# Ledger of designs, part 7: designed miniproteins, single chains, continued (2)

Each design is a single chain, and the fold is of that chain. pLDDT is the mean over its residues in the fold that is shown.

## One batch from the design tools (miniprotein)

Design m4210
Fold by ESMFold2-Fast:
Structure m4210 (fold): chain A 90 residues (1-90)
Amino acid sequence: SSKEIIEEILKSFEELTERIVESFRERAPSLSKEEREELIKYSKELLEKVKETAINYLSTIASPEEVKEFEKKLEELIKKTLEELEKIAA
């Protein structure tokens, strides 16, 4: 069902955000300020591209309401992830 696919994609996206945060925590102490900023920018671009790909795919199989709720959840996850990366970089 579309709900099962949505849940699977959401779980994979959450796992990706967790890996990004963990990797950044490990690497940040050895990076310059400029390198930290570039890594945060790269992480944002990566997450936004993954979101766009997922939304485009789901738009072919799910209802507009399901797609809208899913997009909102991904946007909230991206926001929280970026806020956490900024706190680590500070």
Scores: mean pLDDT 89

Design m4211
Fold by ESMFold2-Fast:
Structure m4211 (fold): chain A 67 residues (1-67)
Amino acid sequence: GRLAVDLLVKDLGLSREEAERVVRLAAAGQHEEAIALVKEAIKRRGIDVPDAERVARDAVALAEQTA
């Protein structure tokens, strides 16, 4: 959880609260909801991330592994 939270906050610009929600959704097996939350956060912040869906999926996979 901690490594994934730090990645989501520092690299993707999520708040710590948003990052913790993503980790909880991933741990609960709600991967599509976690991915959607990351994508919406990136879009809301105006972050131009190439292949945002892949970045979101990788972040959620990392969150799952550390839960």
Scores: mean pLDDT 72

Design m4212
Fold by ESMFold2-Fast:
Structure m4212 (fold): chain A 67 residues (1-67)
Amino acid sequence: DAREQALREVQRITDEFLKENGLDPGDLTAEDLKEIADRIENRAQTSDPDVSQELLRIADGIRRHAD
């Protein structure tokens, strides 16, 4: 399932960002959310087309939420 795979990738990217910056999910700023979206977009470039489409949709949603 491309959606389930994309959600697992988003969770992994988010967890890695939180660990690197010593943050809890509740501490994410708009700038942090935009960086997470950038990382998701970069991951989409190396993913299967179906997974890539879902990753790009999630990244767009995060960017809209941050704004």
Scores: mean pLDDT 85

Design m4213
Fold by ESMFold2-Fast:
Structure m4213 (fold): chain A 60 residues (1-60)
Amino acid sequence: MLTAEQVAEIKALMEAGHSPRTISERTGVPESLVSRAIELAKKFGVDLAVMYLATTLNMK
């Protein structure tokens, strides 16, 4: 499950403009999911992207 601290770190790294690979390496989240979250952030904003990522990962 994705922790609240990991969610905050992902949000901070996205705001700083880090690549999906860098975010994946630092947070342990799969690069494919990070890439999807960045695409959502570009369309709808970082908050929606992070909420989607957390919801998707917490459903298991």
Scores: mean pLDDT 74

Design m4214
Fold by ESMFold2-Fast:
Structure m4214 (fold): chain A 83 residues (1-83)
Amino acid sequence: SKNRKLAEKIVKGMTEEDIEALIKALEERIALLKELKASASPEVQKKIDEQIKFLEELKEALENKDYEKLIELLTEQLEELQK
């Protein structure tokens, strides 16, 4: 898959500093989404929950150095953007 090859290049190109910066950015984004969810409509809350779940999975994969899972998650996102 072209999307998988792009995801592999992105993931394998990440430095340790990139990983640490991404984890911090994900933590900040999750916190902001949780704050937004408190004031959101039920329909928007559902969409926010789906986003939080994805970001938490991505953060866990980064923390565990699970590059295979990172490639999978990024490939799925790239495929979704092309539909």
Scores: mean pLDDT 84

Design m4215
Fold by ESMFold2-Fast:
Structure m4215 (fold): chain A 82 residues (1-82)
Amino acid sequence: DPAIEYTLKGSVAYAQGKYDEALDYYLKALQIDPANVPAVLGLARVLRDHPSEERRARVEKTLGPILAKKVLEMAETGEGES
């Protein structure tokens, strides 16, 4: 399953400190399967822990307004639980 493979590659890139590569892999996973919860959570973590306006804009442009809003809300929720 290419969505699962991209999600795994994103997680590996994140663990290596390659946050933009992780972002790209999670976005690819969500373009294939928008219901992929691990990819949504991984992408939310990148935006929460390594925020930038450019990364936010890429998410919104790539996923569209509805899915992008879900990811951004999960990024904010993760900060509130710590």
Scores: mean pLDDT 81

Design m4216
Fold by ESMFold2-Fast:
Structure m4216 (fold): chain A 57 residues (1-57)
Amino acid sequence: ASPVQALASSLGLTIDPAAADLLLQRVGEDSSALLGELLKLKALGITSVTLEVLQQV
């Protein structure tokens, strides 16, 4: 399973597979960096992370 999808789920977020792939491409496989990006999205009030959302932030 994608580490991004697992981290998103642990934070109460949903993430599309395409958005998870894009986030991995931007940040890499560092789970700490991935967690940081997901926490930023959560702080913005985002609960569903789509490809379009990631393109806007």
Scores: mean pLDDT 78

Design m4217
Fold by ESMFold2-Fast:
Structure m4217 (fold): chain A 70 residues (1-70)
Amino acid sequence: SVEDEARRVLEEGRARGMPGETIALRVLDVLRKRLSPEQQEEADRLFEEAMLEHNGNGVRVVERLLEFLR
């Protein structure tokens, strides 16, 4: 599933020591494949809000993106 693909991207990024923002952006890109243009705008807004709220903690941002898709 797209969620499983997103989790793999998160795990690989963390294992490689990628910056949290880079990991979160890559996860967002994977998840966009499931989203309408309107939902993509909401996901982009949520991504920006979560990045600010969690001080760029990519894991927390990814958790918020996955919650949005439920």
Scores: mean pLDDT 77

Design m4218
Fold by ESMFold2-Fast:
Structure m4218 (fold): chain A 57 residues (1-57)
Amino acid sequence: KEEEEKKREIGRKARLAFLKNDKETMKQYLKELGLPVELVNKSLEEQRKALAEKFKD
């Protein structure tokens, strides 16, 4: 599915934005994944757990 490739690409971009401490880009990807943008204010581990859970299944 195209959606599966998009999810993996978004995950990679989110990880890269996170490593760059780019909160604006991270908020954008959180919205695209349907996660709360407030997650950018949480710990790094909480952000990673939320992303991993979203790509589950």
Scores: mean pLDDT 69

Design m4219
Fold by ESMFold2-Fast:
Structure m4219 (fold): chain A 80 residues (1-80)
Amino acid sequence: SAQEERQAEIARKTIAHLEGLRAHVEATMKDPELRERIVALLRETIRRLRERLAARDFQGFYQVLAEADAGLAELGEEYR
């Protein structure tokens, strides 16, 4: 449907944005331990998002995003 095609386009743009964020963190973050942990989380998130998009599982796609957001918040709390 047109709605699913729109969801797929948003999903592709979201993945591209996260790939850009991963590259930015890898290039600019000075704390090597925090950098490695964030980059690893983003790489795994991108992998899972690509799988959900390929399966056209948009509910699972948004669940993966929510889990990634929680994971980033937890890392932020740990490195306060």
Scores: mean pLDDT 88

Design m4220
Fold by ESMFold2-Fast:
Structure m4220 (fold): chain A 70 residues (1-70)
Amino acid sequence: SLVDQAIRAALEAIRTKSTPEEAAQAAIDVLNSLPLPEERKQKAIEQVRIAAKTGSLTAVAAGVRDGLLA
């Protein structure tokens, strides 16, 4: 599914980054590059931004999944 593709692509982008802020921006860029439903995309972006403030790469990855699968 498109959601599964988005999760995979965002998680791959996160793996290439060393800081939560860089990982969050990379994940957001991936989400914006895909034809996701606007509501789903915005929810995922919001969760990723919240997660980045926790200072954890794992939290950013979880934010992508939580936002897209909610």
Scores: mean pLDDT 83

Design m4221
Fold by ESMFold2-Fast:
Structure m4221 (fold): chain A 78 residues (1-78)
Amino acid sequence: MLFELGKELGELEKKRDEALAKKDYKTAAEQLEKMSEIYREQAKILEEQNSPNPATVKALKEYAEELEKEAKELKKKA
């Protein structure tokens, strides 16, 4: 499960970078939104564990929010 999520993130990062190289800001933003969803899912899984590390959960949520913000900025350029 964690391996599959990590592989998906790597594939999304490649698609984001390829889209940015082509100045396809709409496609790049879509990849960032998908990456944000995966980080939010990871944060939820960790929160549901017994004695979760609050700092790690917070960091994953903040990272997801930053990716969403970046996606919104790219959509403005499209």
Scores: mean pLDDT 78

Design m4222
Fold by ESMFold2-Fast:
Structure m4222 (fold): chain A 98 residues (1-98)
Amino acid sequence: SIEEAKKLIKEIGKATDLEIEALLAAVRGDIERAIELLSESYSKEEGIPFEEAREAVEAALRELAAKAGVSVDEYLRRYAEFVLSNAPKAAALREAEA
């Protein structure tokens, strides 16, 4: 559901390597890859087809971005920077990629 996809997006960086890779892609400006990785994570967590997961993630991102008054690209970049600055595991992976 859209509400469950919103929870996944808000709790990114706490759980899986796919979620951390999505944050790193978003910070680099690769928004398409970030959405793909988030959709894959949501698909695996819920046991639903990737296409259905992607529709839910994209809808959730559009709603969250609209509420914040920004584009989906800007919302995801800002959110990724915030999480990477506050999650020690994500910060360590960011340093390893440098």
Scores: mean pLDDT 73

Design m4223
Fold by ESMFold2-Fast:
Structure m4223 (fold): chain A 61 residues (1-61)
Amino acid sequence: MVLPSIEKLYEEAMKKAKPEQLPALEEAYQGVLDSENASVEVQIGRELLLIGTILDMELAQ
């Protein structure tokens, strides 16, 4: 189950992202969705990867 806070972070990042940043954000979020039936450790890893992608986007500005 994706935490509501993770979905909200992704949606807010998508609204602020430049067009060239969208593919990386979409790929990271798809990885979170794909991990729903995986172990808790894999799910956490995918969520952290998405957060890292969002932070890299913010720091690049």
Scores: mean pLDDT 77

Design m4224
Fold by ESMFold2-Fast:
Parts: sequence; C-alpha cells; structure tokens
Structure m4224 (fold): chain A 99 residues (1-99)
Amino acid sequence: MTKEQEDAIKFTAIGLLAAAAVFEAERDPKGAAESYRTIADLVRENEVTPEMLRILAETARRLGYDEYAERFERLQKEGASPEEVARVLEEMADDLEKK
C-alpha cells in the first residue's frame, strides 16, 4: 500500500471516529472518550495534517469544548508534533469521561 493510500485511510478513520464520538457523547460519554483516545493513538503513529486538526477542532466545538477547539486551531496555525496533538486529544477524552 502506498503512503498516500495509508494516509487517506487513517484520515478517514480519524474523521469517522470523531463524528461517531460527537453523535454518541450525550448518550455514551465514556464511548466518546474511548474514540478520542483511539484517535490520539492514530495521531501518534502518523504525520499531523492541517485537515486533521480542522476536523478535530470542528468536532470539539460540536461537543461544546470550545477551549479544545481553539487549541487545535492554534496547533494548525503554529504547526504541531503528533505527540502534542495526541496529548490534547487525551485531555479532551478525560474531560468527556468525567461528565
């Protein structure tokens, strides 16, 4: 499989997991938190793209986490390591699990 094909599959997986988390958050906040932890793991194994950060910011806003959305938007503008993005995702997952 080419890198471009792998990146496309992973990007699609991240988008689907984030959308599922938004849909499930009211009914199953723990399941939503686990989805975001899975996204953090996927991010750690891959390059971070501006489009990934845009999706993460949008889904954070839909969950009512404007502070996390603003953090992802800042990371998109400044550039970010996979580990930095993964840490923000884990912090958001922890907040979801506590609600």
Scores: mean pLDDT 76

Design m4225
Fold by ESMFold2-Fast:
Structure m4225 (fold): chain A 95 residues (1-95)
Amino acid sequence: SPKTLAMFMHFDKEGNLVGVTFLEFDEETKTLTGISSAPKSVEEEVKKKLEPLLGKPSDVVLEQAPELSVQAFKDSGYPFADSISEVNIAKIRSP
């Protein structure tokens, strides 16, 4: 099934990129199917906080997930990651 990737970029108070949350959506159902992040040290906490959003529509997910992603970074020892977050959406093409 075709997929859409949403990417949340987290920045510190100085504007340095500190991490990214990746959300995978099924393009036909428009529901959340996958969660990952960088760095790997944050990924478990990100998955824990965003797991309740699995299977939910993209509109609901994109409204709630940015704040939950920020909180996951804070809880993982990145308290400065709450200063800025940016959302980019890209379509993934299979080769």
Scores: mean pLDDT 75

Design m4226
Fold by ESMFold2-Fast:
Order: C-alpha cells, then sequence, then structure tokens
Structure m4226 (fold): chain A 119 residues (1-119)
C-alpha cells in the first residue's frame, strides 16, 4: 500500500492547493457570499474525508471501507465542481480534472490490490 499512500498524499496536496486558490479567487471576484460559504463547507467535509481515507489506508482497513470513503469523496468533488464551475478559470478546471483522475487511479489500485491478495 505504499504506492497508494503516495498517491493519496499527492491527492490531498492537490485538493488543499486547489480549494485554497479557489476560495481566494472567489473573494477577489466578489462571488456571492452564499456560494463561498457553501464551497468552504464542502472543502472542510472533503478534507475530513481525506483524513478518514488516509487513516483507513494506514490502519489496513478493508478495501470495501476504503472504496466507500473514495465514493463519498468523489460525490463531494462533484458537488463542489457544480457549485464552483461558473467561477473557475481553465487552469483551475484542469487541476480539478487531475484531482478526479488521481482519485480514480487510487480507487483502481485499491481494488486491484484486494483482488491480487485473494487470500
Amino acid sequence: RRSIVQLLQELAQKVQDLTAQLLADFQRQNVPQAVIDRFQQLSQELIAKLQELAEAVANDAPAEEILKLMDEIATLLVEMKRLAEPFMSPEQKAKLAEVEALLRRVATMVKMEAYVKLA
């Protein structure tokens, strides 16, 4: 699981960087406060779920639990994208696509590792 942990660290860093940049840009653009507040709430939920995912991986949680957390994270990303997309630059949209791709890659690796074990 060391390669999975490395990808999760990359994912967490990209999420933190992107959400911080988006919040700062939204404040500068005078995006409606209700949108900023909701995005901040979703960002906090996402960070909490990423912490849960990292802990689950570190503690050798069952693959089903890890995949469930990844599905919850994917759902949060979809809602954040829907909310933020009208205010995002092309560069920010590209960064979000990278986050989505990394999450899918980690999910695939978790599933493959579970299948390879076949204990």
Scores: mean pLDDT 79

Design m4227
Fold by ESMFold2-Fast:
Structure m4227 (fold): chain A 71 residues (1-71)
Amino acid sequence: SMEDIIQQALQQSDQLLKDLEQGRISVQEFLDGLRALYQELLGVVPREKAMQVLSQSQDQFEKLLKKQEES
């Protein structure tokens, strides 16, 4: 279902963020991963739903960057 696809995509984006936080991937690899995920979603879900996944991932990334700047 569309809900299952969106939920799987959110889990993949969460894993990318965790890998970034733990230093397993670079910022560039993280951004490339998000871009690839978003492009794949555009092929199977409405643009609005794909944007919701991307926005959530970008919000989490922004919070991580802000935390690092305030440290």
Scores: mean pLDDT 81

Design m4228
Fold by ESMFold2-Fast:
Structure m4228 (fold): chain A 80 residues (1-80)
Amino acid sequence: MELVEKVIKLLEEKAKELEKEGNFELADYFRLLIEKIKEMSKYFSAEEVVKKLKEELKKIAEDIPEYKEIIDELLKEIEE
């Protein structure tokens, strides 16, 4: 599904950027999200997968303020 593939590519690109900046913890987290999305996409619609991802990303931005800017940027890229 194009929507899920777009989201995975965005997460992969952000993970690579974070790795270049030395933020391996957040990069590893995004790679875990990619694997979770791939697994969920076998059983759920693209819309449902993206909805669940957005909810998880918003929660992390609330709980870890230092990641808010990166997560907010990613959320804007996911929203068409």
Scores: mean pLDDT 77

Design m4229
Fold by ESMFold2-Fast:
Structure m4229 (fold): chain A 91 residues (1-91)
Amino acid sequence: DTLEAQVAHAREMMAAEIARVRADPEGVLREALEAVATTEVAVPTPLAEEVLAALRAIAAEPDRAAALAAFVAAVEALLARLLEERVRRAL
């Protein structure tokens, strides 16, 4: 595979994940929280700790509409950041 094919695939995966989150943000948030509760992070990175802290803050938010909006925004921002980092590493 070429770098262009890898970037195109990453963009497709990102778009699919964003579409999935937007279609059922509550279901995706519940899945993410269940995964965090049952899985220990084997390699703690600053990014992984930041993501876990954000998910816990969203889970603790009493305004569920605000929590879901924050979750969707956080997922979009994280995926954009990961795509940018992947492109940077390929340069």
Scores: mean pLDDT 68

Design m4230
Fold by ESMFold2-Fast:
Parts: sequence; C-alpha cells; structure tokens
Structure m4230 (fold): chain A 76 residues (1-76)
Amino acid sequence: SELEEWKRLVEQRLDAWLAELSKVLPAAEFAALRAQVDALLAQMRAATTWEEFEAVARELQALLREALEKAAAARA
C-alpha cells in the first residue's frame, strides 16, 4: 500500500540522517536520540491510518530539528 511505501521511505531517510548525526553528536546524546527515534519508528510501523502516520511523522520531524540544532551547537 502507499502508506507502507511511505513508512519504508521515512525509515530509509532516518537511517541515512542518523548515520551522519552519529559522526557529529556526542555518544551519549546520539544514544538518547537513537532511543527516541526507535520508539517513534515502532509507533509509525504500528500506524494503520494516514492520521496516525502524520502524527508520528510530525514528532519525528520535531526530534530531528532539535538534533540538528544540537549538532550545530556541538560544532561551535
């Protein structure tokens, strides 16, 4: 289904971004981020409607934004 295809694409993109963030973030902060992403990915995989998927996607976007801000701060 389209929903299952979008879930796969989101997971692939997240894996790529996490690989890059692991090079920049301190180990403890990256471990915390990975745990939060894994929890949200479990919720995303369980989603059976677009509404459920969108809710989790918004939380993932917010989490990634915060991680990018922390990565930028870590480079300073």
Scores: mean pLDDT 83

Design m4231
Fold by ESMFold2-Fast:
Structure m4231 (fold): chain A 76 residues (1-76)
Amino acid sequence: AEVEEARAALAPLVESGKITPEQADRIVALVEKGMPVEELAAELARLGIVPISDVPRLMAAKSPVDVVRLARELLE
């Protein structure tokens, strides 16, 4: 369920060209592994998907899937 939710949240970003399909697949794999919220937020900044200044905002998320949803809202 979480993997499908993460893919659904990332689909608009792939369609708009804001991230690549490879970046989306990597993020989904990290969510599937249960990567901690703070580490996932840092990885999104490392991939250039979100500004490093927004990492503290993403760390307020309740789950890895929520990190992905917040990143999508930020980039929309």
Scores: mean pLDDT 80

Design m4232
Fold by ESMFold2-Fast:
Structure m4232 (fold): chain A 72 residues (1-72)
Amino acid sequence: SHMEELLKRLEEKLEEFKKVADPETVERLERTFALLKKQYEKVKDDPKQQENLMEVGEAFIKRIEELIKELS
């Protein structure tokens, strides 16, 4: 599914982020990712809510990419 692909991309971006960021910031973003995964489990049977969650996930990927760029 598109959401599963997005979660995979997000996990890969977090692994890139871990290489350049401090542990405190990494822990904060990992908590956000965990909350996003929990929300997906709650809405996996609701396509409209999944679409909204995908927009949140894409925004989160962009934020991580910006942080990597600032730290590199």
Scores: mean pLDDT 83

Design m4233
Fold by ESMFold2-Fast:
Structure m4233 (fold): chain A 100 residues (1-100)
Amino acid sequence: SMEEIEKILEETKKKLEELIKEKKASDWVKREVENLYEETKRLVLEKGPVEALEEFKKKNEKAKASIEKDPFLTPEQKEILIEALDIIEEALEKIAKLSE
């Protein structure tokens, strides 16, 4: 249901905000995580749960590889960004299961 999807998205937003706070992430990393959340929410609302998960998984493999290879990111920034991607993937998997 849309109500359950909205609930999972709000819980996901809270988890991402807690991650940023606990890791004392820089303003740049906070902005990247916020943008990632907003794009994910848009994909779910525009394309539906199953297609959003499939598109996210395709992009996520490339995103993680790019993050790990980026010489301008600190190890701490890489950890936060990868953990944010994992939180979002888990949320999308939960949302997709609601469609089964």
Scores: mean pLDDT 86

Design m4234
Fold by ESMFold2-Fast:
Structure m4234 (fold): chain A 59 residues (1-59)
Amino acid sequence: GHVAEGGRAAAEGDAEAAARHAELAGGNYKSQLRGGKQAAEGGNDERGATAAMGAAALD
C-alpha cells in the first residue's frame, strides 16, 4: 500500500515521494499536510524516515 511505499521511499532518501504516500495514507487533508510536511522535511534523516516507516508498518 501507499504507507509501505512511502516508508521505502523515505528510507531511500526520497522525501517528496514519502510525503506523497503519507498524504494518501492520511485520508484527511489537514492531517495529511502535517504528516506529509514532517516526512518531506525529514525524509532522509532518521526522524523523517522512522516516521514514514512506522506508518508503513501499520499498513
Scores: mean pLDDT 56

Design m4235
Fold by ESMFold2-Fast:
Parts: sequence; structure tokens; C-alpha cells
Structure m4235 (fold): chain A 70 residues (1-70)
Amino acid sequence: GPELEALLEEANRLGVRLVLEGRVDPTTDSGFAIFERAVEELVRRGRISREQAEELLRLHRDILAGRLKL
């Protein structure tokens, strides 16, 4: 739903920030690994729940597997 889509976008934006801050390496880390790092950071910051984190990781895997199109 719209809330999960907004959180997916927030996690993707944080992933880009982690790259720019040198906390992840886009030349060696996969896009999924960077996304997972961003989602864990959002949980650590208290921005999302663990349940929301699990849903975001599942949604991202489904997109990568071609089960969902955005």
C-alpha cells in the first residue's frame, strides 16, 4: 500500500546516502545488500518497526525476482 511504498522510497534514499557517506560500497555490495543495510538503519533509528522492515525486505526481493513491477 502507499505507506509501504513511501517506506521503500525512504529506504532507497537512505541507501544512496550510505553510499555517499562511504558506509557501503556500490562496486562490491549488491543493491539488495545496500537496501538491507538501509532498512536496518531505519529500525536502529526507531523510524520503522521490525515488522515493517521484514515487509520492505520481502517487497524488495519480490521486485528483484520480477514478481512485482513498479
Scores: mean pLDDT 80

Design m4236
Fold by ESMFold2-Fast:
Structure m4236 (fold): chain A 63 residues (1-63)
Amino acid sequence: SLLEGLQSMSGQERVDLVKELTGLEGEKAEELVVRLVLGWSQRELAEKFGVSVASISRLRRAL
C-alpha cells in the first residue's frame, strides 16, 4: 500500500523520489507526500503543485 511504501523509505529517500518524478523540492515535496497520504486526487495534486497528472501517477506507482 502507499502508506507501507512510505514507511519502508527514509525521509530523504521519499524527498529524492518526489524530486526525480515531479521536480518538486523541500517543503513542496513534503506537502505533496502528506496530501497523497490524505487521499487527494491526482488532478487536485497536479493543479496545486503545478505538475502533470502523469507525474503524480508515476509517483504513486513508485511508492
Scores: mean pLDDT 77

Design m4237
Fold by ESMFold2-Fast:
Structure m4237 (fold): chain A 58 residues (1-58)
Amino acid sequence: MEKEAKEKSDKILKDAFAEATKLTRRGAAGTPEERAQLFGEAVNIISEAVREIKKLRE
């Protein structure tokens, strides 16, 4: 039972980190305003992934 939840959690984290990494790289190369916006989006993606993982454990 825990193995399936772990596999889904790993995939959610992997996908979220890949997307967040793309956003943070674009933000780091952009203007201060673009950086703030894209970093905020990256944080939101990670936060949503964490919430989804917690739901899988319920």
Scores: mean pLDDT 78

Design m4238
Fold by ESMFold2-Fast:
Structure m4238 (fold): chain A 64 residues (1-64)
Amino acid sequence: GEEENIREAFKDLHPDSIRQLIDELQAMIDSGEDPVTGEPLSDEKKAKSREYIDILKQILEEKA
């Protein structure tokens, strides 16, 4: 599913890059705005971003 696709996409990234992505996604959720467009985030996009953060945190734990 989507979780597996995310894991495959990010498994080979450096831990620093994964941490940066987590920080960016969290900042986006906290601001309620898309950092690229400046548009308000939908509830669906916030939920999806939270799921991405959880998956990325698991990948970081697996990497060291």
Scores: mean pLDDT 77

Design m4239
Fold by ESMFold2-Fast:
Structure m4239 (fold): chain A 95 residues (1-95)
Amino acid sequence: SMEASRYSAGGISLVGGITELELQIRKGGKDVAAIENAGNDLTYGSYYGGEKYMKKAVEALDEFAEKSGEEGKKVAEERKKAAIEAAEEGKKKKE
């Protein structure tokens, strides 16, 4: 979990995104574990072609983005990018 917060997606620092999510949680936003779980489900679904996992994960991140205001939207977007990049890296390693 802490390792995920150090991940960079497309040159974007996920550590900064996680910090912004922490601020949103203090304002009554969704918890870090829920967002990380959604991101992990998106990575898994992308890697294995699990359409249902991908759809639910994207919906959860989009819902958080809508509810969490501007900073939460940035965090959700960065987490989606990180998840897709992690899946692509995993596919490259397996191929």
Scores: mean pLDDT 59

Design m4240
Fold by ESMFold2-Fast:
Structure m4240 (fold): chain A 81 residues (1-81)
Amino acid sequence: SLEEKLEEILENAKKIFSEEEVEFLEKFVRDILKAKTKEEVEKIYREYAEKIREKLKDNPELQTLLLSALKEMADLKIEDL
């Protein structure tokens, strides 16, 4: 299920990200799960991606990893619509 796939991504995230970063991803998951359309998911993704780019401008490796996690979760939600 979508929920099982998203939970697996979050469990893997706990191994590589800080508690604050995992909480950010968990909030993202809650927001995309409420979305009913592809447009809504893409809007949520863009808002979260912008926050990551601004906050982590001096840490490109962490920025890339978090953006990859957001994109993977957004794509899974869109495929489930």
Scores: mean pLDDT 88

Design m4241
Fold by ESMFold2-Fast:
Structure m4241 (fold): chain A 68 residues (1-68)
Amino acid sequence: MRPSLEEILEALRTMVEWRVAQGVPREQVLADARIAVDGFAETFGLSPEEREKLLEEVERIVDEVYAA
């Protein structure tokens, strides 16, 4: 079963929030998030456009969480 992009984004947000709560630096969280997006793209056969959208959205999530 292929998860929706929204479900993938929820999983990515949870991971980012958990990493930030553990004191992981922003640069490392971004690196981890990019690896996670690549993993989802490979596993679920995401299009290049869907992968790019996930990368943009996860970078926004990281910025949002670190701004709080």
Scores: mean pLDDT 81

Design m4242
Fold by ESMFold2-Fast:
Structure m4242 (fold): chain A 63 residues (1-63)
Amino acid sequence: EEEEKALNSDIATLGRLQREEDAARVAGDFERAERLHKAITKPVQRLLRELGPPAQAAHDAGL
């Protein structure tokens, strides 16, 4: 139950960061986009570790 709330929070944070990265790229602010991309990488790795091998396989398949 608490893990589900943490997972939902992480997913919401990733969605927000991805939208901000896309907005920065559209605005031509590639420095900010790269910084946001690096910030996204750490939460993604944490989610993959929490969800286990099936999530890693889906990520590796580009899903």
Scores: mean pLDDT 70

Design m4243
Fold by ESMFold2-Fast:
Structure m4243 (fold): chain A 88 residues (1-88)
Amino acid sequence: DKERKEKFEKGLKELEEKARKLYEAGGGREEVAELLREAIRLALETGLLSERMAELVLKALELSENNEEMAEEDLEEAKKLEEELEKK
């Protein structure tokens, strides 16, 4: 528990610094998307995000990069998973 939380907080801080430097340098959409994927993988690895929620977020990111909208079915599933997380 404590070790996973510390690992997540440390990794998140590193990603936050990387995001700040990227913003200062005028980084593109692809670089921002890569940072978001790293954050999602970190949350999944530390058990703070469910595998299914991680899949849906990564899919949303991929669709966003292609200027595509997420399917209603996937949005409804993501909403249900978010409500499940709020209950815990």
Scores: mean pLDDT 66

Design m4244
Fold by ESMFold2-Fast:
Structure m4244 (fold): chain A 98 residues (1-98)
Amino acid sequence: MENEMAARIAEALARAFEELGLHELAAMFREIAEALRAGDVERAQELVEEMGDLVANMDEESKEKVLEAMRRVAPLWAEIARELGDPETAERIEAAAA
């Protein structure tokens, strides 16, 4: 169940990145979602690390688009955290998105 919820968040981020023209990040998050559904947590972690390196080397305009994509997905992340019985994580996600 947790891997499916994490995969749904990854798919939501992929959609947001695609809408903002961040096609490379969108493709990576689709791969993260597939790895999570397959139970390949190590592959998902490798892709997240690669994403971190990509974002660190992006221009400021692209970084602002990444933050916008995260803000769009934050309500879904907070909802899933509450459903998993972790309201503190939900509150932290909402605070970071504000």
Scores: mean pLDDT 77

Design m4245
Fold by ESMFold2-Fast:
Structure m4245 (fold): chain A 83 residues (1-83)
Amino acid sequence: MGKKLYAPEGEVVVRETSQVRIVERGTELTIEDKLSGEVRVLQIAPEPGAVVLPESGSRYAGFLIRSVGDQLDSPDGTTAKPL
C-alpha cells in the first residue's frame, strides 16, 4: 500500500489508462493501480525493466500488458497515453 501519486512536471508518464498510471522518476518506477487503489514505488536498475512483480503493478508481469498494452519500456515516453 502506498500513497496517491501524480505525474507532475519533470516526471515521465510511461503509461496511463483507466486501470493504471505508471510513472518513471529516475531509477524509481511508480505504479498506481486505479482498480485496487494500490500505489507501489519500485526501484529499477539504471536500465528500465529491471523490476518484477507477480501481477499487480509489475513491469514484467501481465498486469502492465493487460492493463496498458505493454508500453512501459518506450524510450521517449510516448506510451503515456490516456484511456
Scores: mean pLDDT 50

